# Designs tried in a protein design run: designed miniproteins, single chains. Part 66

Each design is a single chain, and the fold is of that chain. pLDDT is the mean over its residues in the fold that is shown.

## One batch from the design tools (miniprotein)

Design m2426
Fold by ESMFold2-Fast:
Structure m2426 (fold): chain A 69 residues (1-69)
Amino acid sequence: SPFKVLGDRLFSQKKYQEAVEAYQRALLLDPSDKEIAANLAKAEGEVLRLQGKYDEAVKAYEKAIELKN
């Protein structure tokens, strides 16, 4: 998916909110793709971390780990 590739690039540039938006678009095109869902959860975790919401960020990272298996 072009949106998955875009999300990965935005994430690597630390543009986490834009990465979330790209991964959300990718997931709309393939709702069952657990890798896209995991990457989305990881990007959401980074957004929460930057907002100082560490407990919520940890939960997002745990969701990403669960989806990656």
Scores: mean pLDDT 89

Design m2427
Fold by ESMFold2-Fast:
Structure m2427 (fold): chain A 92 residues (1-92)
Amino acid sequence: GKELEEKVEKVLKEMEELVKELKEILETADLSEEERKKLEELLFEAEVLLGLAYISYGVGKITKDYEFALEQLEKYLKKIKELLKKAKEIAE
């Protein structure tokens, strides 16, 4: 129903905010060349996961199968959270 669509949109918003935070770390942190390359790789992985989330949301909108979309987005969200945690550990 509409409640599932709203949950999917909330998860997407959270993913967008986490990717933005990772970008801000890359732009503002005092990083060595090696640390910068590692953060760029983590950001690339997070951007790919966000792209897959947009595809899953689009499919959910067309099919009205928001339960499947929500399950996929929650998996991608968990992975993005892990990538952001690694980025913060590198940036200290």
Scores: mean pLDDT 87

Design m2428
Fold by ESMFold2-Fast:
Structure m2428 (fold): chain A 90 residues (1-90)
Amino acid sequence: RVFEVLRKQVSSLSEEDIAALEKAAEEGDIVAQILLGHYYLGRGEYEKAIEYYEKAIELLREMAAKGSEAAEKLLKELEKELEEAKKKLE
């Protein structure tokens, strides 16, 4: 359900919002990485969506390994999103 909320937010983002998210994503902000993944997925830029999802997955794996059940649950949902994005690349 978090991803449904994020997708709705992404549809209203300005160029300034996207630039701010790109900077936050480079600094390791998982939420920014997921938002950019959804943004590029919605635009049909599947390769970029995959890159941002993979960055978020790396960080979520670290958190899940440290015992975060919330991170483990989010990781499983994001891995499904990654598979769907990869399918769209053929």
Scores: mean pLDDT 78

Design m2429
Fold by ESMFold2-Fast:
Structure m2429 (fold): chain A 61 residues (1-61)
Amino acid sequence: EETEKKIEELRKKAEELRKQADVYEENAQSGRGARPSDLINAQNLRDEAEKYEKEAEELEK
């Protein structure tokens, strides 16, 4: 129902954020190597994704 729809939305957002984090990590590995800003951006996006996954898990309970 509505809860199921919300869970799906949260998981989709988490997946999109992880994709963006992967891009930042890939950029950090190219060019000049490890760039602190790229790694920080990747970590922030992964933290956001984890937050959305936790919200989805809470709704599943």
Scores: mean pLDDT 77

Design m2430
Fold by ESMFold2-Fast:
Parts: sequence; C-alpha cells; structure tokens
Structure m2430 (fold): chain A 85 residues (1-85)
Amino acid sequence: SNELLAKIRELLAQIKEAIKKKDYELAYDYLSQLVDLLEANLSQKDFAKLAPLLLKIHEAIVRKDEEEALKYIEELEKKIEELLS
C-alpha cells in the first residue's frame, strides 16, 4: 500500500540519520521497528527476499561500520521499491 511504503521510507530515513550521527543504539531501534513492520505487512516469501539485507544492515550497525550500513540501506531501499512499487 502507499501508506506502508511511506512508513518504510520514513523508517529508512531515520536509520540513515541515526547512523550519520553515530547513534547506533537509535539506528538499531529504528531497524527493529522496520523489521517488525515488514514482518507484519509482507508475505513470508517477500519478507524472505529482504531478510539477507536486513541481517547485513544489523551486522554493520553492531560493528559501527557507517559506510557498510549506509551501503546496505541503499540496496534495501532499491529492493523495497522494486518489490512494493
């Protein structure tokens, strides 16, 4: 839905801003909200397509690797647009 895509985009923007500010705890909180939103609103098949990128973003946040986290978030944004648009 249009409303779902808007909320996903908002959460992705919030994750990116938290990472740029080096607030990795806040970035993790927003990522957790995004994962919950996606699990609640996507089919198991479609969620499975996003899960590997979500894991890579999680791992980059845990390592406090800003460059890798932002790279995987950009890849996730593109994949979500392709999947939901």
Scores: mean pLDDT 89

Design m2431
Fold by ESMFold2-Fast:
Structure m2431 (fold): chain A 99 residues (1-99)
Amino acid sequence: SPFAPLPAETVQEMLRALDEAIERIKKLAEEGKVDPETAEQAISFLEKARKLVETGTVLDAAVALLGLSVMRITSPDEEVRKVLGEAADRVAAALNRAL
């Protein structure tokens, strides 16, 4: 079922990946390596993905992954795209292991 609960360990692994991505983008903005507006948009998007993953359902994790996959392609900054890509890959790997 798409509404089936994910294991707590899987949810924690996905949340850790998203939290680490948020911290990396914040650091890039603080170091002046990324435009502040681009960083803020990416962080806002990661926080929305985090909120979806927190529900602990397969469907919401898949929706979060889809959004990250779009943003890793469409974000204007190469370093932000790399961070989002790493987060998407980690979320996908955790979800795939739980299925």
Scores: mean pLDDT 88

Design m2432
Fold by ESMFold2-Fast:
Structure m2432 (fold): chain A 92 residues (1-92)
Amino acid sequence: SMMAQEAGERAKEAIEKAGGTGEVEAEDHRAVLKAGNLTVGQKVGAIGGVAQAMVLGGEGRVRTEGDTVTVELSGLTPEQLAEALETIAGGM
């Protein structure tokens, strides 16, 4: 979906503006976001944002490794997926 891809790009831009490195892969019902070089506070913000986004339904997975946070979201509509990615961006 163009909406999910655009929201993913905005999340990547928010991560980069915060001083991190972002990578996003978005499909109609699934997205993977990888954020690198985050501070501890920014990682907590990303996890909090993901937790809020997951109340939209579907499945979510968060993994932290060093300064990297990986988020995988699935089982969401394109609109819900975009909202979830925007929530993560707001956590930066």
Scores: mean pLDDT 75

Design m2433
Fold by ESMFold2-Fast:
Structure m2433 (fold): chain A 57 residues (1-57)
Amino acid sequence: DPAATDARIQALHGRIAELERKAKEARENGDFETSEQYEKEIARLRAELAALHAAAA
């Protein structure tokens, strides 16, 4: 379903952007452990996004 795939891609972009902002804020507050947890989640979501793009092509 192309519409469902597009919605998932948009949702992943939104989640990645929000997590990037949270990771930056945690890092700026000296909470490097929380920042690293967000970075791990961002990397996983980016891998999922890349897989969805590959499947949609």
Scores: mean pLDDT 83

Design m2434
Fold by ESMFold2-Fast:
Structure m2434 (fold): chain A 68 residues (1-68)
Amino acid sequence: SEEEEWYEWFKKYDTNRDGLISQAELKKFLQEVFGLSEEQANEILSKFPQKYYDWEEFKKVVELAKKL
């Protein structure tokens, strides 16, 4: 399923294995997986101004990135 693919991405970018993705890891994900520019990635991150993103917040970010 689509959610299964997103969860594999989440695990890949959770380099600290703490169940949280840092803002830097999330920015890297958006640029590498969605092909977003630095400007586009920063715009998405400004809408979710958090230091760390859990699985529920990650899903919200992915939904927004898919609309670009």
Scores: mean pLDDT 82

Design m2435
Fold by ESMFold2-Fast:
Structure m2435 (fold): chain A 60 residues (1-60)
Amino acid sequence: TEEAREKAHEIGRKLIEENAEKLKKIAEETKDPDLANELLAKIVEEANEKAEKLFEEVES
């Protein structure tokens, strides 16, 4: 359902925000924005996969 999708996306966004803050802190400490961007991209991908799994669980 549309509502389930929105809820899954909200959870995914929150997971991304939590991990993004950690990665941003690491990037600032190491002064390596390229590495931080690559790690952030991986976190976003993993968070999206988790959101899809949560959506499947709700729909199932």
Scores: mean pLDDT 70

Design m2436
Fold by ESMFold2-Fast:
Structure m2436 (fold): chain A 91 residues (1-91)
Amino acid sequence: SDKELKEKIKELIKEVKKLEGTDIEDIARARLLKHLISYAGAKPNLDSSASVSEVIDHLKSKYNVEITKEDFYNLNEEKLFEIVKKIKEKL
């Protein structure tokens, strides 16, 4: 459901924000993108060391879904929800 999905995204955003300024911030951000792929019903075929840029490139190449690094770093709940919907549409 859309409500359940939005709640999951909101929780992931909170976890990333807690890690801002830490050595694992970018790892947490890349993990958030991988979770969005999983929430869309796909398996992220990316290794655990994949960077944010690598996950963004994967979204474009595999699902034809574009997001800029700048837009992603803003962690806008509505935009992230839209990304999940776009990935799901491409499955």
Scores: mean pLDDT 81

Design m2438
Fold by ESMFold2-Fast:
Structure m2438 (fold): chain A 56 residues (1-56)
Amino acid sequence: SKEYTEHVRKGVQSIKEKNYEESIKHYEEALKIKPNDEVTQQLLEESKKKLEEKKK
């Protein structure tokens, strides 16, 4: 769906901007639409890891 694609795109853009909290929100919204999307699940986990590393 268009909503799914836009959330994934915004998540990727937020990663490029190093805004990991925003990328997490967008990937979580994408996964509400397609919960079994393995690629988006991996992107969400990577975003969470980057956020935790940034806080250490």
Scores: mean pLDDT 84

Design m2439
Fold by ESMFold2-Fast:
Structure m2439 (fold): chain A 64 residues (1-64)
Amino acid sequence: LSPVERKALEARASLSEERRQLLRDIGETLRRIGDALHKAIELEKQGKIEEARKAIEEAGGKPL
């Protein structure tokens, strides 16, 4: 690649890195909440209401 093309790719990678970091942080938060909710639903189906509440609390969400 030419030096100009290489520099353009590096600049684009740098700009997209900030966007990727923000998207990753959002994705990680959503994944954590989703995982906790799924686990809580399974526990509630088994009649383990206390364990379901604890699972949500451990994920940093509000107790339901």
Scores: mean pLDDT 70

Design m2440
Fold by ESMFold2-Fast:
Structure m2440 (fold): chain A 59 residues (1-59)
Amino acid sequence: KYKELMDKANLSETEQRVYELVEFESLPYGVVAKKLGITVSTVRERLKKAKKKIEDVEK
């Protein structure tokens, strides 16, 4: 179900992975940043964009 929403919302690969690790795996931002080789600020930005895109599709 959520994978379908991410695909419909046209999330980037990084946005999908950040959303999955934070929302479904409940990992801290620092752990997600380390796993993906990005900064914590990038994790926050990608998560915010992913949530907005998903919300726009759910309207």
Scores: mean pLDDT 76

Design m2441
Fold by ESMFold2-Fast:
Structure m2441 (fold): chain A 75 residues (1-75)
Amino acid sequence: SEAEEKKFAKEMEELQDKLDKGEISLYEYILKASELLVKRGRLDDVRIVLERLKEEAEKGNEEAKELVKKLEELL
């Protein structure tokens, strides 16, 4: 619904603001944003995020490896 879409947009804007202010890490931002996407049934958007994180994990980013595991548990 339009109301649900506006709520999602606001929650995403609040997460972005917290990231910009250093109140949350990039790790927490990605995880929380992915949780919001799952709640809205936007599973394909989460899969796109997962593929990008898998590329970073292959480069030896340990934080990305942990995020991949957590996002796979959400799907």
Scores: mean pLDDT 85

Design m2442
Fold by ESMFold2-Fast:
Structure m2442 (fold): chain A 57 residues (1-57)
Amino acid sequence: MREVYRVRVRVKNADGSWVETEERLAETPEEVAALIREAQAKSPAGFTVEVRRELVE
């Protein structure tokens, strides 16, 4: 088993609607930070991020 971070992102479109992006796996906190920065850059109208640590095979 290895530890990973599941990252779920919701972004607000220019029309005001919210879209949940596909769930992504990151292996390090630095990768999680990179995914958050990517979401922020692509979603100036607003975004939310959920990060969960879990063990996988």
Scores: mean pLDDT 74

Design m2443
Fold by ESMFold2-Fast:
Structure m2443 (fold): chain A 80 residues (1-80)
Amino acid sequence: SLEEEQKGGAKNIEELGKYLADEVIKADPSEEGKKVAQKILDNSKKASDIVLKDGLEGGKKGQKLMDESAELAKKLIEEV
């Protein structure tokens, strides 16, 4: 069902956010790394909520937030 697909998508976004945040902390355990990890977690929660509420438009907005999180993680990892 669409509801199960939306719940699955939201769960996958949260799991990806946690994975990226953990990788950031592992690469940079400093206060700066912790702030980036927290931003990734905040973005994944927002993306998850948007996907659950807004369907197709939520998917587009959620993808943008996750792309921003991936870029933040990449920049931090490239600095080490």
Scores: mean pLDDT 77

Design m2444
Fold by ESMFold2-Fast:
Structure m2444 (fold): chain A 78 residues (1-78)
Amino acid sequence: SLAEEARRLIREGEEAYKKGDYEKAAELYEEAARLAREAGDLVLEAEAYANLSKVYRKLGDEEKAKEYEELAVELARA
């Protein structure tokens, strides 16, 4: 399912993040968020956005980090 694929991509993104490959982690989390959104899985989409916020802070993109943090918080309230 799309939700299963999104969850797999989150795990792959976490592995990339642990290796310090923040650009690859961002790409994987962005794809995971897209698939989670298509699946209607708000919890999984929020998880992907929370991870994107964390990654963009490591990349020095504070504006994107804040945007993804706000998206994750709003989805967690829904």
Scores: mean pLDDT 89

Design m2445
Fold by ESMFold2-Fast:
Structure m2445 (fold): chain A 71 residues (1-71)
Amino acid sequence: MEVKITVKEGDTLDGLVEEASKKLGVPVSDIVVRIEGTGTVYDPSNPSARENLESQLKVGDVIVFSTKKVY
């Protein structure tokens, strides 16, 4: 399963992942993240992957959150 969330001014990656976790009904550790229009998938529970993702985020970007395993 996937959820899409549009980045708004003042949003944090941690806040977006928490929202996706609640919507998907899975822990944050089971979520992977992709910026729509890119092919790179990030694990936000990995600090280095999280930093790389945060550096690419812009207001108006659509973030795709999906589960690591069957839904």
Scores: mean pLDDT 76

Design m2446
Fold by ESMFold2-Fast:
Structure m2446 (fold): chain A 99 residues (1-99)
Amino acid sequence: NREKVFEEAEIAVYFLAGEVAYRTGDYESAIKYYSKAVEAAPEGSEERARALLLLGEALYKKGDYEKAIEAYERAIEDAEPESPLAKRARENLEKAKKA
């Protein structure tokens, strides 16, 4: 579908923008772009799980641990349980709970 192709392209652009912001230490902009990726991605999709994981990592770097925990828990819900993404989200969740 044309809409699905557009959404996938939009999500990819948000991931790229978020990654550039994250790598340059602009965690506020990374949070904005990853949040847009979450909004654009279909509920329960791998793209949404990835966006939520990266959003959580940006929130953690900013010190918003409670919001990071929420993002990781949502990423785990959307991800395949034994996927590398789900394992990374669970590891990050445990670190955020101890912060």
Scores: mean pLDDT 84

Design m2447
Fold by ESMFold2-Fast:
Structure m2447 (fold): chain A 71 residues (1-71)
Amino acid sequence: ALEEEVGRLMYELFSLRPYFYDKEAVEKGLELVRRILELLEPHRDDPEYQALIDWARKQLKSLEEILKKLE
């Protein structure tokens, strides 16, 4: 199910958080967040997914800012 796939990706993302001082870990985190947003794109207007989509967008922005600091 969609929720199971997104949950798996979120779990991988959360497991990487302690390593977000490492550029490779941040780049992996960005890939995971982009995949979550890709999976949620068909549901972008569904109110059930709005909080999750907003959270994922905030994670994307945060990781992009971290990546800039590591460059």
Scores: mean pLDDT 83

Design m2448
Fold by ESMFold2-Fast:
Structure m2448 (fold): chain A 88 residues (1-88)
Amino acid sequence: SMAEEEKKREEQVKLMRELLENFSPETIDKARKKLAELGLSPEEIDKMIETMSPLFEIQSIEELRKKLEERAAEAARAAEEELKRLLG
């Protein structure tokens, strides 16, 4: 029983680590399915994912920051082109 509980705990940690390394719909679905196979209820699975949510948000914020920087660079280039069109 104790060894079985340890294996279950280790597998849960492994799945959460996989989610943190690759936050994607595919990885989330895989983790939900595996956690259900480990005997967790849908509510327990949701709570576990919610607990990791701040770490997922940090990754999402970093990705959003990169996209905003890319859009800012595009807007700056568009403004430069428009200025050249108006002044030249």
Scores: mean pLDDT 69

Design m2449
Fold by ESMFold2-Fast:
Structure m2449 (fold): chain A 63 residues (1-63)
Amino acid sequence: GPFEDALAGLVISNPSVRELAEKAGRAYLEGDYETAKRYLEEMARRGADPALAERAIAVIDAQ
């Protein structure tokens, strides 16, 4: 889905954020959208693609 596609793209853009992407994915599945957003923001700060982080956040905000 769009969230999973954005997470995959974030890891491709910077493989060092893989653990943060896994944590964001778990938080999203658990309905912990606040925690998922914090991990997405951290991935962008560490040099992952900020446009993909914004897309993932937009998917959460549409819930």
Scores: mean pLDDT 89

Design m2450
Fold by ESMFold2-Fast:
Structure m2450 (fold): chain A 68 residues (1-68)
Amino acid sequence: DELAKKIKEYGEKGELEAAEHLFLLAKEKGKELYVAMIRAYTRNGELEKAKKLYESMKEKGKEEEEAL
């Protein structure tokens, strides 16, 4: 996913606002986008933001599994 790759690149550069902007623009946020953003936060020491996003990903994953 090109969007997930861009989010990872911005995270590696410390451009968290750019990474967050791309994440927010995605209409459908699959697991790959969540993982990319979580890694971006973790790489930049934003551990609490990474934890909150991981919990949000788990909640959405459960909803998707129940819908199928």
Scores: mean pLDDT 74

Design m2451
Fold by ESMFold2-Fast:
Structure m2451 (fold): chain A 82 residues (1-82)
Amino acid sequence: MKLSERVLEAEQLEALGLAWVGLARVLLSQGKVEEAREALARAAELLREALRLLEEDPSAPESRRREVAERLREAERRLAEL
């Protein structure tokens, strides 16, 4: 139960993080740089939480941890460029 709850939470956090990355892309296309920066910061926070939950779960596939870590690095890189 406890491990399954963490994996489900990580999945939800990853999905929310990706939604914020998508929103940031739309905001940047509209020239709303400050709003895009906020969206990317929220995405990075959510992806960090997802990664931490996956790292705490020994049953989580290594591939999932890698995928979330890559998405986090992309979000942090984009945020640093703003």
Scores: mean pLDDT 82

Design m2452
Fold by ESMFold2-Fast:
Structure m2452 (fold): chain A 90 residues (1-90)
Amino acid sequence: NAEKARELLEKAIEYLKKAVESTDPETQLKYIKEAGKLLSEASKYLTPEDIPLLEEARDLAMKVAQSPDLDVQIAATLLAMHVSLLIKSL
């Protein structure tokens, strides 16, 4: 299932890149939620080889957390923390 984990992580990273590029809080929240769902599904298939992609996802979530919108800050920070916990579990 290495391929399934990679595909889900790459798709999550794509959504997080879109969230970084958006200035609309509702759109950012939508992309954060989609990325979170994909990361949660990927968690069943993760191995230590996935750590670099997880680190990229965490770093992108932390960039989104720089948003002036409090709801976006909270959602992105919680996602970054979730990804950090996934990395530590591997």
Scores: mean pLDDT 89

Design m2453
Fold by ESMFold2-Fast:
Structure m2453 (fold): chain A 67 residues (1-67)
Amino acid sequence: MEEEIEREVISALGQIYLALGNLDAEKGDYEGAAESYRKAADLFEQSGDTEMAELARKKAEELIKKA
């Protein structure tokens, strides 16, 4: 239960950072968005959510290219 709860919390934090990155990107804050996406990717990787981690990394890479 402890490990499961921790993974759920980490995954939820990853989703929050992913949403923050999306908002920053919509505002044109590519630097802030890329940072939020990197944090989301790290959090999803910690929770074992490999697909979401890869998605967040791709979003960060796209924004770094634009910045």
Scores: mean pLDDT 80

Design m2454
Fold by ESMFold2-Fast:
Structure m2454 (fold): chain A 58 residues (1-58)
Amino acid sequence: TDDEGAAAGAAAGAASGGGRVAAQLNKTFYHLDGEEAAAKAAAAGDAAASRAAQEGGG
């Protein structure tokens, strides 16, 4: 695709991890009840925060 400028994914990912993802994770816990799912979500958020801090400087 010649779009190449679709960087909205990063911004949308951060917004999605704010509330919507939290609600979906709660529903997933009912079936899986796996801490791994929550740990991965937290790790993804931490990685994004770390990258943002490194870029913006805190």
Scores: mean pLDDT 55

Design m2455
Fold by ESMFold2-Fast:
Structure m2455 (fold): chain A 74 residues (1-74)
Amino acid sequence: SSGEFGALKAELLERTSEAVELARKLNREDVLKQIGEVGTEAMEKMDAAKTVAEAREIYEEALKRLEELVEQAK
């Protein structure tokens, strides 16, 4: 349903914002740019998704990539 899509999208925005804040605090411009790219790509893929299952897979892949980027920033 659109409600579940909206919830996943909101969660992705929240997680992306947290990653952005961390990258800024660590003064890592390279990582900040990559976080923005991951977030934008994931949102575009979610908008194109036909099912909640597809959107969830996109969300999980984006979350994993954001976690990797945050780890690289440390």
Scores: mean pLDDT 84

Design m2456
Fold by ESMFold2-Fast:
Structure m2456 (fold): chain A 61 residues (1-61)
Amino acid sequence: MKEKEEVEKKKEFVKKVYEKIEEASKEELEEAYKKGKEVAKKEPLLSGDELGKIASAAAEK
């Protein structure tokens, strides 16, 4: 049950960030992708913390 709530929270967070990303510059998108790729290489499953870092990078640049 808890895992399902965590996944739903992550999906909602990604949706919110996706809308922000669409309004962001290409530079912000590139940095988010680069950071996400690096994090994904180290962990087979993205934790909430890693996902949050990717989202923050996309929103803040």
Scores: mean pLDDT 62

Design m2457
Fold by ESMFold2-Fast:
Structure m2457 (fold): chain A 48 residues (1-48)
Amino acid sequence: SSLAAQGEQEILDKGNELGKKGASTDERKKAVEEERARLRKRLEEAAS
């Protein structure tokens, strides 16, 4: 869906932004996981 595609792009953008700031690989992975959890919640809410 367009919502899922947009959310995946936002997750990638977040990882790239943190990389530019010199965040560690582990910090970027954690942030990406958190954004994915938010996307899952948005998709669940959109289904109701």
Scores: mean pLDDT 78

Design m2458
Fold by ESMFold2-Fast:
Structure m2458 (fold): chain A 99 residues (1-99)
Amino acid sequence: MTPEEKVAREVHRILLEAGVPEPEAIRITMLVRHFVRELLARKADLTEEELTERVANLIRTALSLGLPEEVAEEIGRLVGKTLGLSEEQIEAALARARA
């Protein structure tokens, strides 16, 4: 199982536990899976600052899709951890998404 597939399974679980309907949960999960796959493929060419901004953009996108703030932030933390961001960088991404 690839890192993006592991993230997809966890995101799907998070969304279902939050009460997101199955069709919407699947759609969001597939978007996150694609996002993680693309960033992992380019990770060696990206700075930690660029990765942090990409995670902040993912959280903003999740919020724009109508996800509750805590759910969008949980997905952002999971993705940031999978991309190898430190807890400090994950908190920076969350702060950027809230601004």
Scores: mean pLDDT 85

Design m2459
Fold by ESMFold2-Fast:
Structure m2459 (fold): chain A 80 residues (1-80)
Amino acid sequence: KKKELEFEGGAALLAAVLRKAEEEGKLEEVLEKLEEMIEESENPELEREILERGKKLAEVESLEELVKKAEEAEKKIEEL
């Protein structure tokens, strides 16, 4: 389950970043940078899945809830 926690935590963190970027009017710029980083990563397919999961979470969850989910996942990973 560690990889699942890393996936969900990464998606929640990206969702919080995207949500904040949208509120600041920088969503398109942030998305372009994230896509560049994904293409340069060792596993672009997995990173893209994490980003798509994050986009969906950003549409349905509040920024505060996304931050809490990311912190909870990170804490669980650190305690494993």
Scores: mean pLDDT 74

Design m2460
Fold by ESMFold2-Fast:
Structure m2460 (fold): chain A 96 residues (1-96)
Amino acid sequence: SLERARELLERAEELLEEAEELLKKAKELIEKKGPDDKEALELAEKAKELARKALELAREALREVPDDDRETLLRAIALQLRAIGLELDAEELLKA
């Protein structure tokens, strides 16, 4: 249903906003303290987990989108791409 799709997308957006804030803080700590800073790695791990949860919610939302709701379909796709990007950014920090 469209209502369910919108609820799932709203939750996904909230998780992505939190993940982006955590990843920003992790990057700032790495710039100041180096790539092995424990607090920065913990923030990057949490950002990765939130991005993964957001990806699953956006994928579930895509299944609930009616065929004629192009705007909600594009929103679900955009949030999936955003989640994948954040997960990759977090993994890059964790590898260093």
Scores: mean pLDDT 87

Design m2461
Fold by ESMFold2-Fast:
Structure m2461 (fold): chain A 89 residues (1-89)
Amino acid sequence: METPINKGLKLFKEKKYEEAVEYFKKALEEDPNYEHAYILLGLALEKLEKYEEAIKVYKELLEKFPNSEYVGYAKKKIKELEKKLKEIK
């Protein structure tokens, strides 16, 4: 049986970003400690131009996993997306 994370990755590769978001959310519901799934969810939300939602997901990773290997990446993404939101508004 295909896991939610693997299904989400397949959908993301196929550019079905709305469906990928649903499966990455399901992956986090089944395993909230799956740090990489927060990054994948944030990236899928970025592809949908849901920047405020993507920032929220990256911030949740930082709050729950302050020592994660993804901390530097999440911080960089938050800064990039916050800058983008200021330039659009």
Scores: mean pLDDT 85

Design m2462
Fold by ESMFold2-Fast:
Structure m2462 (fold): chain A 83 residues (1-83)
Amino acid sequence: AEAEREGLEKAEEALRKAADYAASLDPELGERLREVGEEAARAAREYLEAKLAGDEAAAAEARRRLEELEEEARRLGDEALAA
């Protein structure tokens, strides 16, 4: 159970390092990527906590937030490709 949270923390660290590298090349893009990554990590953590607690309503809400963040990340990627 705790392993999922630890894995999420490691993923969050990797995302922060990637965003820092991106920011060294393009500060605006790096900052936007960091914000989306941090929000996604938080929502994923909330989802896991809700699932472990058996709170299906909270899990569904966190899942919806993750879907919205995925759409935002896709739009951000499309913007980078179009530039």
Scores: mean pLDDT 71

